Designed miniproteins, single chains. Designs and how they scored, part 16

Each design is a single chain, and the fold is of that chain. pLDDT is the mean over its residues in the fold that is shown.

## One batch from the design tools (miniprotein)

Design m566
Fold by ESMFold2-Fast:
Structure m566 (fold): chain A 62 residues (1-62)
Amino acid sequence: VPQELVDAAIHVLENSADPEARAAAARFLGKTGSPRAIEALQWAAENDPDPLVREAAREALK
């Protein structure tokens, strides 16, 4: 997966006001296996304000 797409998805996960967009970014990042994606997903799983986004991040880490 291109690094640019991983970076864009991390940006959406951390900055988008739309929880549906953040959940979609989390699912995409889980498929990449990137170390930076794993770090972003670990943060989101514990800290995202929306419980559905936190759940998507936890599932992406499996």
Scores: mean pLDDT 83

Design m567
Fold by ESMFold2-Fast:
Structure m567 (fold): chain A 94 residues (1-94)
Amino acid sequence: MKPKIEIDESLSPLEVAEYAYTILELGLLDNMPREDLIAAAQTLLDWVQKHRPDLTALQAFLQEVIAMVRANVPKEEMLARLRERYAALLAELR
């Protein structure tokens, strides 16, 4: 199932990060095609770069997710890394 991406500019850094993580995690769990997952991550990255250029840690997180998908990392390993990177992102945004 392709996720619908809706982001409000009034969201806090933590809320934007949680939204991005949730979209990508659900995409992986739903066996979203890798091209669609890259498109979703790129759409999120483009939005963050345009509206929240201050969120450099979130931009780095999204770039790493795109790189993992392009490198054909196995789904289970990608989910584990996504969770690990998201935990690090939350610690940096606090």
Scores: mean pLDDT 77

Design m568
Fold by ESMFold2-Fast:
Structure m568 (fold): chain A 62 residues (1-62)
Amino acid sequence: SDELIKKMEEIVLENRESLNSDEGQAASLAIIKAKEEKWSKEELIEYAKELSEKAAEILSKV
């Protein structure tokens, strides 16, 4: 879980220039929510898809 969150944060940072403000916020919110709720990768990505398909695509690279 902690390792997953770290990898998700790293992939978002590496791809920050490919995300607009709203997409970047969606990715960050999904990561924060997953950390709080102790979600799996699959649960995190499904939540991200509801906010932004682009954010979910980037997070799926983990």
Scores: mean pLDDT 83

Design m569
Fold by ESMFold2-Fast:
Structure m569 (fold): chain A 68 residues (1-68)
Amino acid sequence: ALSEEAKNLITDLLLEKDSITKEELLDLLKEAGVSEEEIEELSDLLDKKGDVLTKEELSDVLMEFLLK
């Protein structure tokens, strides 16, 4: 499951961004204090979605982790 820091960041991005790159998302997660282990898990998941994430794709990521 995602940490509270990762969930809060992704939720905030859903409200303010129409899209974000994988690199930008991972950098913001590091700045928010998300563990490197969790960042690696997210990177693996994002590899299935490509280099740019839409608002819908970010919502899907959040929902996938909430179902665990």
Scores: mean pLDDT 74

Design m570
Fold by ESMFold2-Fast:
Structure m570 (fold): chain A 64 residues (1-64)
Amino acid sequence: SKELELAEKRLKENPDDASVHMRLALLYLEKGEYDKAIEYAEKAVKLGHPSAERLLEFIKKKKE
């Protein structure tokens, strides 16, 4: 999708952008790609995004 490509491009421009990692986690969650969604949510937690831990818990409750 165009949203995914834009988010991936922004991540390449700023790899430590917690908001971009959150956006990628949400986009992969919407696609049902839970492993990738978890990976990006975990990176957002590491980068200090205030909503990342709650999103990560939600994704993990979805079955892989």
Scores: mean pLDDT 84

Design m571
Fold by ESMFold2-Fast:
Structure m571 (fold): chain A 90 residues (1-90)
Amino acid sequence: MAEDQARVADAEAARPVVEAHLKEAEEHSLKAAEAYKAGNYEEAVKHLEKAIAAVEEAARAARAAGHEATAAALERSLARLKELKEKVKK
């Protein structure tokens, strides 16, 4: 199991990591929406996959750091991104 020192360091490091992944997810989500409106459905799916992966990493980091409220919010975002991907690949 991780040491208490590692846990403290992970908690501090996880906060900016969660933020970075969340920004990355938003950027990919925006690019996916733009690609979808342009009729580039394959490109939209690829960007949605990147956004989904980023949200999953952010939620994992938030949960590991004890940020339950943030993890819950990210899980909701994950559900929306998955719905968007289903609409694009239908």
Scores: mean pLDDT 74

Design m572
Fold by ESMFold2-Fast:
Structure m572 (fold): chain A 66 residues (1-66)
Amino acid sequence: AASAEALAQLSEEQKELLKLQAELAKLYEEKKSEELEEKIEELVEKGLKEKNPLKGLKEAIEYLKK
């Protein structure tokens, strides 16, 4: 659930992760492309495999801005 109380209890890294996920969701909603969805999933999965989900999300957001 998206509550201010829950967010206040998260670590800085977790807060950043949620911010990036929210930004990605907004950008994706604006673009709404199947090709774009596949590329986003690829970048996010790559970040997870490298144990760096923040990097994966940032790369996905940059791809959406191009």
Scores: mean pLDDT 68

Design m573
Fold by ESMFold2-Fast:
Structure m573 (fold): chain A 82 residues (1-82)
Amino acid sequence: AEEHLRELEESIEEEPDGILYAQLGFLYFQLGQYEKAAEYLEEAIKLLGENSATLLALLAEAYRKLGKTEEAERYEELAKKA
C-alpha cells in the first residue's frame, strides 16, 4: 500500500495525470486518510473535468468524513449533474 502510493506520487511529480490523482485519492480514502484523499480527488477532477459522478461522490464522502458539510454538499450536487 505505502509502496504503491509512493510510486503514484512520483509519477504525478513527473507528469501530472488525472487518472493517477484519482487512484491516489481512492487509495488514501481506503486508508482512512480523508484529508489527503480530498486533495488528490480535487486535483483529479480539475484535470479530468466534473464529468465523473463517481469521483465527485467520493470527494463529497471524504469531506463528510472530515466534517466539512458545505464542501460535501457542493460536490454531492455536482455528482448529481455529472
Scores: mean pLDDT 78

Design m574
Fold by ESMFold2-Fast:
Structure m574 (fold): chain A 59 residues (1-59)
Amino acid sequence: KEELIKELEKALEAAKKYGLTDVARSIEQALEGVKAGDPVAEIEARSLLEFLKNLGLLD
């Protein structure tokens, strides 16, 4: 869980830096759900991170 939260926080900083408002909002919602222990939010967060990595927005 802590690794997922850390990856989401890094992705959120990148999205804000590039002005991707809708992406930043999606990451914030995923981060909130993961911190609340929502298993659906954890699955969605992992899919979102993989999508962003494939777009080259994450290393």
Scores: mean pLDDT 77

Design m575
Fold by ESMFold2-Fast:
Structure m575 (fold): chain A 78 residues (1-78)
Amino acid sequence: GALEEQLQAQLDERGLSPGTKQRLLSLFRQMLELLERSKSGREFVRELDDLLEREKLTPEQQQLLLEQIGVEAQRRFG
């Protein structure tokens, strides 16, 4: 969807390896699934924090994913 396309463009701009790009896109899809199934913004944030902690992303990778999902989260829960 449009959000995945926006993330893809950001990843391409950063010149990330194909493997890193695929991993971040896969994680973003998991984040979108969490957003869809979460009953509240608080639940979403808690589940998202658990997912990102487990995946051990760099601060830069985490920030990029959070920026992209944040727009959708505000639309759903804001």
Scores: mean pLDDT 81

Design m576
Fold by ESMFold2-Fast:
Structure m576 (fold): chain A 84 residues (1-84)
Amino acid sequence: MEELRKEALELAKKADELAKEGVEAFEAGKYEEAAEKFEEAARLAEEAARLAEEAGDEELAAGLRRSAEAARERAEYARKLAEE
């Protein structure tokens, strides 16, 4: 299960990088780009959470699911601003 946990952490790192790109796009007023980045970050964080749960790391899985939820909320907000 160490390998599965490692895969979860690698996906979590990629999700974090995408979330950072989303923040940069949002700060630049590129709300559509920001929404797309946050949506992809949420997807990868959810996948990482699933792998962490399969590895038996419930705390890591819970943290990653919270990160996915936050990214989804940021994506929805960016989408709303893109419509303005």
Scores: mean pLDDT 87

Design m577
Fold by ESMFold2-Fast:
Structure m577 (fold): chain A 62 residues (1-62)
Amino acid sequence: RAKLREEAYKEAKELIRKGYSPIEVLFKLREKYPELSLEELEEIVAKATKEVAEEEGKVVVI
């Protein structure tokens, strides 16, 4: 389970970096990692979104 969460987190970060919205990322992760609960996936997507935003240093940039 911990390994699946790490894999989902890594994929969430990649999808966010590619320009997918958090809801699109959540949908894709739910299909790929059905063993993880919706709550766990929401936490993973929220964490990935925050980390990518902090790494990019931008929240309102084209």
Scores: mean pLDDT 75

Design m578
Fold by ESMFold2-Fast:
Structure m578 (fold): chain A 61 residues (1-61)
Amino acid sequence: MEEEIQKLLQELAKALLEKLPVSQARKELSELADKAFELVMQGKYEEALELVKKKLQAVRD
């Protein structure tokens, strides 16, 4: 993954672990990371970044 997406996913992982049990946090992070990676593989890098940013904002409120 691009460095920017990786940093956002790490921040999302921290936020999810503060809000959810480890098993649920891992599931949500994995599902979002898979979706973001699919967008990157399709050349939709900006959409992948926005997906992760939007989820991070929703989790942090």
Scores: mean pLDDT 79

Design m579
Fold by ESMFold2-Fast:
Structure m579 (fold): chain A 86 residues (1-86)
Amino acid sequence: MIEEVERLAKEMIDAYKELLENEDDPVKQAAANILIVGYEIEIERLLEKATDPEEKARIQALIDQTNSEIDALKKKYEEERKKLEE
């Protein structure tokens, strides 16, 4: 389970990179958004299925870490876009 969540988290980060790198391509953005939503749903489903408190805690920690990485990625691309527009 945790290994599957780690794989989904990585794919979600990759999808966010695709979304942020292709802001001028609405088709690629739409495709990336669909993938992101799918990954979020599947990760949450796996968290709900976890019955072991230790495994559940590991999944929650991985989700928190992934969200932090996504937030940092969004901030990085926002600053890069701001610099290019100046």
Scores: mean pLDDT 80

Design m580
Fold by ESMFold2-Fast:
Structure m580 (fold): chain A 57 residues (1-57)
Amino acid sequence: MSEVQKRVLEAELRELQKQHPFLTEEQVEEMFRRAVEALEKGESGGKVIREMLEELE
């Protein structure tokens, strides 16, 4: 995964955490990890993050 893709993902997760302040740093880190794994499998990282957020709500 490129450095640019990592920065975009980190920025999106920081924005998500601001909108959902109940998210812990551990949960944000897990979302980042899962999104990276999804991207490595050719899946959408953003979709995985949204699915995880839906599970936590």
Scores: mean pLDDT 74

Design m581
Fold by ESMFold2-Fast:
Structure m581 (fold): chain A 65 residues (1-65)
Amino acid sequence: SEEEFEREVLIALVDMVIALGIASGDLETARKLLERIVEKAPEEYRDFIRKHAEEGLKLAEERLK
């Protein structure tokens, strides 16, 4: 479905940003970009994408300690 595809694309985008943040060691830039992605995401996906981004950033922060 279109909704499923949109959700998959947003998840992939979030995961890519987190992966780049881990690879670069620059989680602050990753966090700022993720905030913009969440803000501009369709309203129906916003809470889901925010939660996914927050969980991913938490795991990334633990990895970089």
Scores: mean pLDDT 83

Design m582
Fold by ESMFold2-Fast:
Structure m582 (fold): chain A 77 residues (1-77)
Amino acid sequence: MKVSLGKMIADADSDGDGTLSDAEIEALVARFRELFPSGVATAEDVTPGSQAIFRALDVDGDGTVTLEEFEAFARSL
């Protein structure tokens, strides 16, 4: 089942200010673990509308996003 990364991030940013609290980041990390029990997401796991966000997270361009990369990205928001 394909996941919308943009929707997932937007849903965690309940205040809509573009920044995430530690609690919101923890909730995002928990959702990532629930959706990707392997600890990694691939381009095939995300919706077409999420490809731009996925590419931003995929820092090394190997086609995978780890939980660590996702948490680091969320903390940078």
Scores: mean pLDDT 73

Design m583
Fold by ESMFold2-Fast:
Structure m583 (fold): chain A 91 residues (1-91)
Amino acid sequence: MVASFKDILEALAEGRLDEAVRLYARFRGMSEEEIENLTPAEKEKLLEEIRKKIEDYLAMLNAWEERHGKLGPAGQELKDLLEAALKTLEG
């Protein structure tokens, strides 16, 4: 769901890593019990999955922009949010 993924990106852009992990685990269909019992290693793995998804979306948007010129307002807003979230994950 687009709205749920946007919530994850907004949490990351604000530096809320633990919230982003919980939101992503729910997005993947994990139960609240599974989320509550996530180990540090499992949380790190989920953050890596989020990072890869962000990189894939950015690559797609960059390829679109190169082929078609400029992104529309919604596309540019998404790109800006993806870049902010990625910056948080990379330090």
Scores: mean pLDDT 80

Design m584
Fold by ESMFold2-Fast:
Structure m584 (fold): chain A 69 residues (1-69)
Amino acid sequence: VEEMEREFEELLEKAYKYADEGNVEKAEEYIRKAEELAEKMPEEVRRSFIPRLVGAKLYVIGAQIDLEL
């Protein structure tokens, strides 16, 4: 469980990194990987990570908007 939590955080970190670099395509890919990993977690653990996942998705959307300006 702790290993999956660390992997989840690493995937989100990569999503943020690619969003900051303007590579929205890769950022979205890492968000998707994090979503797939969360689906494999126990329900209680998964629910604790949903807000963090949502935050990362919103950050990537914001980065996409900034690129269109």
Scores: mean pLDDT 77

Design m585
Fold by ESMFold2-Fast:
Structure m585 (fold): chain A 67 residues (1-67)
Amino acid sequence: AYADAVAATDRIGTELYRESQRLAAEGLPPAERQARVNELLSKRYIEEGWPAVHVTAPAPEPAPPPP
């Protein structure tokens, strides 16, 4: 149900927030923190059956067609 999806999103968001706070407290560089948070986000989305997304990093552009 939509409510269940919202609850799962809130739970995941709480985990990401806590992880981000911990990494910031440990003094990790911003790029490393974002990479680890993105990995956790994608992993959690896959576990919930949702598409994996990197919300803080742009998707790579498709390569041009071969000659």
Scores: mean pLDDT 68

Design m586
Fold by ESMFold2-Fast:
Order: C-alpha cells, then structure tokens, then sequence
Structure m586 (fold): chain A 104 residues (1-104)
C-alpha cells in the first residue's frame, strides 16, 4: 500500500536524511496514492542522490510521467533507465508500449 512505502521512506530518512532509497520509497508511496507530481519530485531527488545511476528510479519517473500524459518525458526517463541497465525488461516493455501508443 502507498502508506507503507511512505512509512518506510520516512523511517529511512530519519536514519539518513540523504538516503536515495528513502526518497525513492516516498516517490513510490505518492505514486501509489495517485499523487504523480509529488512522486516525480521524490524520484528526481532519489536520482540526484544516487548520482543519476538508479535505473529503477528512472523507470518509475517514466511511469509517473506516463500517468500524467507526458509521453515524451516518459520515453526519456525509460531510455535513461535502459542506458543504466540495458537488461531492465520492465523499462523496455513500458518504453515499447508508450512508443506504440504514440504511433497509433
């Protein structure tokens, strides 16, 4: 549930205020609650704190942009996830789905 991710994220940030994982979990919590604007904010913070090396955070950033209808930013985020992890099957499938939707 979204509230569980928010709780875990807050707990990690109480132990380490610069926890990339803590901010990622806050992003996931807001994403599951449908607050995509806050989800994007926290995923971007998680990406910054991971030195832009979190394929998972870029993938969910793409999902949040997709939910907002920003397909161009969704594609860019998925492509960055795949640049970090070329074998990220979920990001690859979601990228293909968004591109197919734009081509239709």
Amino acid sequence: AGNSYLGFGKHLLSLDPNSATGYFLLGMGYFLLGDYEKAIEYFEKAIELSDYKSARAFHYLGEAYFKQGDYEKAIEAYEKALEIDPNYERAKANLERVKAKLAA
Scores: mean pLDDT 87

Design m587
Fold by ESMFold2-Fast:
Structure m587 (fold): chain A 58 residues (1-58)
Amino acid sequence: MTPEEDVERARETAERMGLSPEDIEYAAELAKTYPAGEAVRRAMRRASGGVDTYREPV
């Protein structure tokens, strides 16, 4: 299992989940340290926390 494959898989999964380009890149960076699934989950959690372009905090 290569880190490059994990990065690519994380990016594809994040895009499928409808994350912003910035959040997709965040997931890709996490995939260098974590498995693809874990990286995407963490990126999704951060996006849900109010940094997502679809959500306005106020």
Scores: mean pLDDT 71

Design m588
Fold by ESMFold2-Fast:
Structure m588 (fold): chain A 67 residues (1-67)
Amino acid sequence: MDQLGVDLARLGAAGLSGETLRTYVLHEYEGLSQREIAERLGLSVATVREHLRRARAALEANRDRAL
C-alpha cells in the first residue's frame, strides 16, 4: 500500500474536486512547486495554495479517524 492511494481515497470520500485532487498529487507525489502547478493547470499560485490547503485539511480531519 502506498500513501498516494490512501490519500486519494480519503480526498475522494471528502468530496473534493478533481482539480483539487490533481493539484495535491502534482505537489506531494510529483514534487512540483506551487508555481509549476499553477503554470501546468492554468491557475494562479493563490488558487493552487487554496487547493493544497483544502486537500491537507481533509486529510488531517480523516487521519485521526483512520487511526
Scores: mean pLDDT 72

Design m589
Fold by ESMFold2-Fast:
Structure m589 (fold): chain A 69 residues (1-69)
Amino acid sequence: VPAEAQRLYARGQEAFAAGDYETAIRYYRQALSLDPNFGEAWRNIALASERLGTLSEAARAALLAKAAA
């Protein structure tokens, strides 16, 4: 994983821990722009979206499948 993607992911984790799920998703998506195979970022987008109540069961399954790849 590129160092910049790891840095963006870390910022997403800080936002997630603070309960700022919208900001967390933004940072995770930026990390995925640099490394689409960053499974932890896909997984944490699914988790953050569930906390926001914006995620359907089908969308959750799709994000977790990407995390597993």
Scores: mean pLDDT 79

Design m590
Fold by ESMFold2-Fast:
Structure m590 (fold): chain A 70 residues (1-70)
Amino acid sequence: EVEEAERALREALERFEKTKSPLDFTVLGLLIAGLFALADYYEKQGKTDEAERYRRIAEEGLSRYKEIVK
């Protein structure tokens, strides 16, 4: 599942960078927000390792998004 999340994020980032479309921007934003929500969910469940993995992926996605929009 973590690998699928990383792949989905990478694909969303690549699509947005290529197209710059509002739809691809929305999809990317929702995916990043969803990954942060999953990290918070696992943290509340005491699953610190899972929370850390999802938070790292979300933070990397947000960082790359910021570079694309500069």
Scores: mean pLDDT 81

Design m591
Fold by ESMFold2-Fast:
Structure m591 (fold): chain A 88 residues (1-88)
Amino acid sequence: KEEQIERDIIAAFVEIVRAIALLDPSLTPEQKAELRELADRAVQALNEGNYDEAIEYLKKARELAEKAGLTDQASALENIIKQVEKLK
């Protein structure tokens, strides 16, 4: 049950990062849509216990955030990736 609790916490962090990114005016509409889609897929994979797939989506979201100059969001996503890796 502890693994499920950790998974839920990580999913909450992904949701928070996504919400913050959507409020950033530096993102184009296309970048916002892509980041949101990647975050949603990562949350879905985490809920399904598919950690490898969640990590891949989070890595893509991090790279998009880095390209958009969202350094804080990219760092948050990297920390979430490391936490998900520990659940494997």
Scores: mean pLDDT 76

Design m592
Fold by ESMFold2-Fast:
Structure m592 (fold): chain A 59 residues (1-59)
Amino acid sequence: AAAARAAAEARAGELGQSYRDMLVKIKNGEVSDEELTERQKRIKEAYDVAEKALADIEA
């Protein structure tokens, strides 16, 4: 149960980070199709960071 909760929160975190980063890019007028493809790689990085951060909080 706790592990499932941590995983769910980590997914929410990666989505939140992607959304927030996209808002910044939109505001700066730097949104491009190339960034869309690179976001898949960034999502993986965000997931790893969020997972570690959430694990530290749960500890």
Scores: mean pLDDT 62

Design m593
Fold by ESMFold2-Fast:
Structure m593 (fold): chain A 63 residues (1-63)
Amino acid sequence: SSSAQRQEAARLEIDLAYAKTYHALHGLPFDDNMSPQELEALRDKLIAELGEKEVQELISKLG
């Protein structure tokens, strides 16, 4: 596989993990119809709410 394609897939997976975590914390069902821009905004929101270290630990445990 192309390294560039693999990097994009890895980033999307991380962004999806952040979005899933956000929805779980707020008791909402995860919706995979979110755009990449919406996923990135949710990542920033999670970091603001929990702190970067806590979010990184959650992602590491889930993925």
Scores: mean pLDDT 70

Design m594
Fold by ESMFold2-Fast:
Parts: C-alpha cells; structure tokens; sequence
Structure m594 (fold): chain A 91 residues (1-91)
C-alpha cells in the first residue's frame, strides 16, 4: 500500500520539521520520492532516492544519539509527538 507508506512518511516529516531535524526531513522526502518512483515504474530513480533516504537516515540517527546526551528533554518531546502522529494514523 504505497498510499499508506507515503502518509506515514509525510507524518514523520512533519514531526521532524517541528523539531528542526533537517536530516530526518530529507530522509522522509527521499523515502516519499522512492515510493512514488517505484509506483511509476522508475526503478532507477526509486533506487537512487532510497540510497539518499538511507544516507540521511544514518545522519539523523547520529544526531538523535547526540541529542539523547545533550538535550534529553527534546528527545522526550520528539517521542511524544511521534507517538501522537502514529496514533492519529491508526485512527
């Protein structure tokens, strides 16, 4: 279900934007691009977008680890917003 995956990626992007997580925003954008390209039959574009999504997701993961050490309150708020977004998607 490409539509559901796009909705999940868009929700993740919105949470990332609220917290200024630019690498996570880029990871979500490239994930959406990969899903859309795959649906259109553009396997090369889908693969290239997926590689970019993985690259930015790796950078976002490192930033998240640093935030857990330097700003644990921001991490707690991020988890709360992510849980809320997941609950709204399930409804």
Amino acid sequence: MDEELIREAEAAKEVAEKFGLENLVKAAEYTIEAIKAKAAGDEKKAAEALEKAKEYLGLAAKEYEEMEKTDPEKVEKLKEEADKAAAELAA
Scores: mean pLDDT 79

Design m595
Fold by ESMFold2-Fast:
Structure m595 (fold): chain A 72 residues (1-72)
Amino acid sequence: MEELKKKAEELLKKAIEASQAGNTDEAVRLFKEALELAKKAGLTREQIVEMLVSLGLTRKEAEAVVDAVEAL
């Protein structure tokens, strides 16, 4: 369980780095993988948003990312 949470956080960090580099397709792929692992680890949407905020996103940006990825 802790291993899945750590892996999800690692993938979120890589997704943010890809997004900042302008690699949108890679960022979307990594965000999807991270959200699936986070859900499997039992994390709520709010906990995922808080992880994104801890990695440097604003709450508004974090919520927009989660909503956009889940809408795909």
Scores: mean pLDDT 79

Design m596
Fold by ESMFold2-Fast:
Structure m596 (fold): chain A 74 residues (1-74)
Amino acid sequence: MKEELLRLAAEAGRAFQAGDYDRALALLDEIIALAPDSEVARLGREYLEAIRAGDEKKAKELEEKGYKAQLEAS
């Protein structure tokens, strides 16, 4: 399960960088569904709100926090 969450997070980040926001949002929803009570899921929800608001700077900060939270969970 940890490897799957890391893979989905990486794919979401790549989709975001490619400008494929529909794919990035779908991947984040999948992460939230797999681990709804995790710190990664909480940060993922905040990231979705930032993307919907068009706040790219906030979204980038949340991506970095999400990766750090996953590394500490390892």
Scores: mean pLDDT 68

Design m597
Fold by ESMFold2-Fast:
Structure m597 (fold): chain A 112 residues (1-112)
Amino acid sequence: DAYQKGLEAMAQKDYEKAIKYYEEAIKKDPNNAEAWYNLGLAYFHLKDYEKAIEYYDKAIALDPNNALAWLNKALALLKLGDVEKAIEYAKKAEELDKRFKGAAEIIEEKAK
């Protein structure tokens, strides 16, 4: 399906192709939280951090327990210079998934 083709394009680092397939997947199923998250991730790799955040917000609205969406939103905010929000959302990712313990501390140290 279009979503799987998007994942294949991501694995090949063809982020523009991945975006086209994820947009097709979302058009078919706008409630596919994973497709919104991966669309944000593709834009993050293209260094379009504002669009990445927009699509991570869509993923979070559909699945607020997606710790990776919160973490990658924090990283995108750090790239845009919004350190305070980056720390806040990294803490949210840590709360949701213990594998991300220390992410907020790392962001705070890198922002010094």
Scores: mean pLDDT 89

Design m598
Fold by ESMFold2-Fast:
Structure m598 (fold): chain A 65 residues (1-65)
Amino acid sequence: MSVDELVQQVRDLVPELSDEEVQRLRRALEKVMAGEDLSPEEEEFLLRVARRAQQAQEARRQALA
């Protein structure tokens, strides 16, 4: 899966992400894909975004059930 595909999936689940947050997400994912180490701040940011996306996906699943 490409960085662009991952960013788009997160945006679909978390449409309230600002353009700055989307750029931060893309940069952090590009670092991970390149095998670069993330700073603790970048890891915390990714975890926060991942939790928001997981919660949104769970809410969507419950609404469809």
Scores: mean pLDDT 78

Design m599
Fold by ESMFold2-Fast:
Structure m599 (fold): chain A 68 residues (1-68)
Amino acid sequence: SAIELAKKGVELAKKGDIEGAAEYIAKAASAFNEEGAKAAREGMLALKTAEDAEIAAEGALYVLEEVS
């Protein structure tokens, strides 16, 4: 499910894997919108710290839980 993909993205961000987090958040977003998925991936990959990546991934999970 999109929620499970987003949860994995948060887990990867917490481990400092920004690229992995971006990939899973984009996969979660693609369940709703292909263009949004591309934007989410690019946005996550632009982040420079694990802390920022974790905040962004948790925000994406929150939005997905609200619309699911």
Scores: mean pLDDT 78

Design m600
Fold by ESMFold2-Fast:
Formats: sequence, structure tokens, C-alpha cells
Structure m600 (fold): chain A 71 residues (1-71)
Amino acid sequence: SLIEEAERLAREAAEAAAAGDLEAAARADARALETLERIKEEEGEEAAREALARMRAVVEERAAEIEAALA
């Protein structure tokens, strides 16, 4: 599903950024944004909002992991 693809791409971007591969992170981010546009056009605004919420959760989950590692 496109929503799962958007979540996976957000996770790829976060992991690439954490590894210092900014070019890979930028490519994954671009693909995630394109996937969000496709979700909006094909599945509607509600589905796009759900995809955005999942992408945001990936970022927040990563931030929590970093916080735990620093504590």
C-alpha cells in the first residue's frame, strides 16, 4: 500500500541521515513526498493525513531512541 511505502521511505530517510548519508536521505525524502502526493490524488486527503501521521511517528520514535541512548 502507498501508506506503508510512505512510512518505509520516511524510515529509510531517518536511517540514512543518522548514518551521515545525506544524499540517500534526500532521495528517500523526495520519494516519500512524491508518495504522499500520490496518496492524496489516488486515496484522498484522509489517507494522506494518515500517511503523514505514520511518517511523523517514525521521526518521533527515532528521537526517543536517541534520548534513551543519551540517558
Scores: mean pLDDT 81

Design m601
Fold by ESMFold2-Fast:
Structure m601 (fold): chain A 80 residues (1-80)
Amino acid sequence: DKGVQLALEASRLALEAKEKIKDPEKKKKVVELLEEAGSHAIQGNFKKAAEYLRKAAELSPDPKIKEKLLKLAKEAEKLA
């Protein structure tokens, strides 16, 4: 169930990114990375989920989204 919880949180952050990231190209890339993170989390691939979450954080221009993504990545790393 931890994979489903991570995927739901990644989906919530993707929705927040859609609303707060103004640059359409960065918005698209961050959302795609979060969709990949959620997919891997559901499969139990927590190491890959964490990698995608960290990539999304690196590309996120919004500091609050970046902080939330790094916290979620740390949570995924604990499950790997």
Scores: mean pLDDT 86

Design m602
Fold by ESMFold2-Fast:
Structure m602 (fold): chain A 88 residues (1-88)
Amino acid sequence: SEAEELLKRAEELVKQAQTSSPEEAIRLLEEALRLVEKAMEIARKEGDTELYKRAMELRGVIQRQLIEELKKLGVPESEIMERILELG
């Protein structure tokens, strides 16, 4: 399914982010968040509860990693929270 393909791509970006610089990791993680949000919307519309749960779990992992990478770059906590809320 399209949603499953989006989740697979997001997982690949998360893996790539783990071996990237903080700046590159942030870019990759933000792209992964966008893919996960799209997968969640598709799964919700299709009534695929299992896929939706998987997407929500991956979203949480991505958000946690994005927060840590932004902290490494010295981004203020208030700005990090605002950015995370805007992305997902």
Scores: mean pLDDT 86

Design m603
Fold by ESMFold2-Fast:
Parts: structure tokens; sequence; C-alpha cells
Structure m603 (fold): chain A 55 residues (1-55)
């Protein structure tokens, strides 16, 4: 269980980083970069959801 909890923490940190980057890119008018970060964040969100269901 410890390893899964640590992996979840890392994934949640990465998710927040990509969300923050997407929001900054949107604020700067860089829609292409924002879409890229949003797509990565969405993938991380699905991985987090799956991992939480396995706990």
Amino acid sequence: MEEKKKKLEILEQRYQAYRDNAERARAMGDDETARYFESVAKELEEEIKKLKEEL
C-alpha cells in the first residue's frame, strides 16, 4: 500500500503542475501549448482515478 500511496502523490503533483502550466499558457494566449498541457493533465487524471479505485 505504501508504494501505491507514494505513486498517487507523485501523479497528483504532476497533474497540478500540468494544470498550472496550461492555465499560464491560456493567460498568455498560447492555446497550442495550453491544449498540450491540458491533454497531459487529462491522462494523469485518468491514471489517478484508476489508482484510487485500486486502493
Scores: mean pLDDT 83

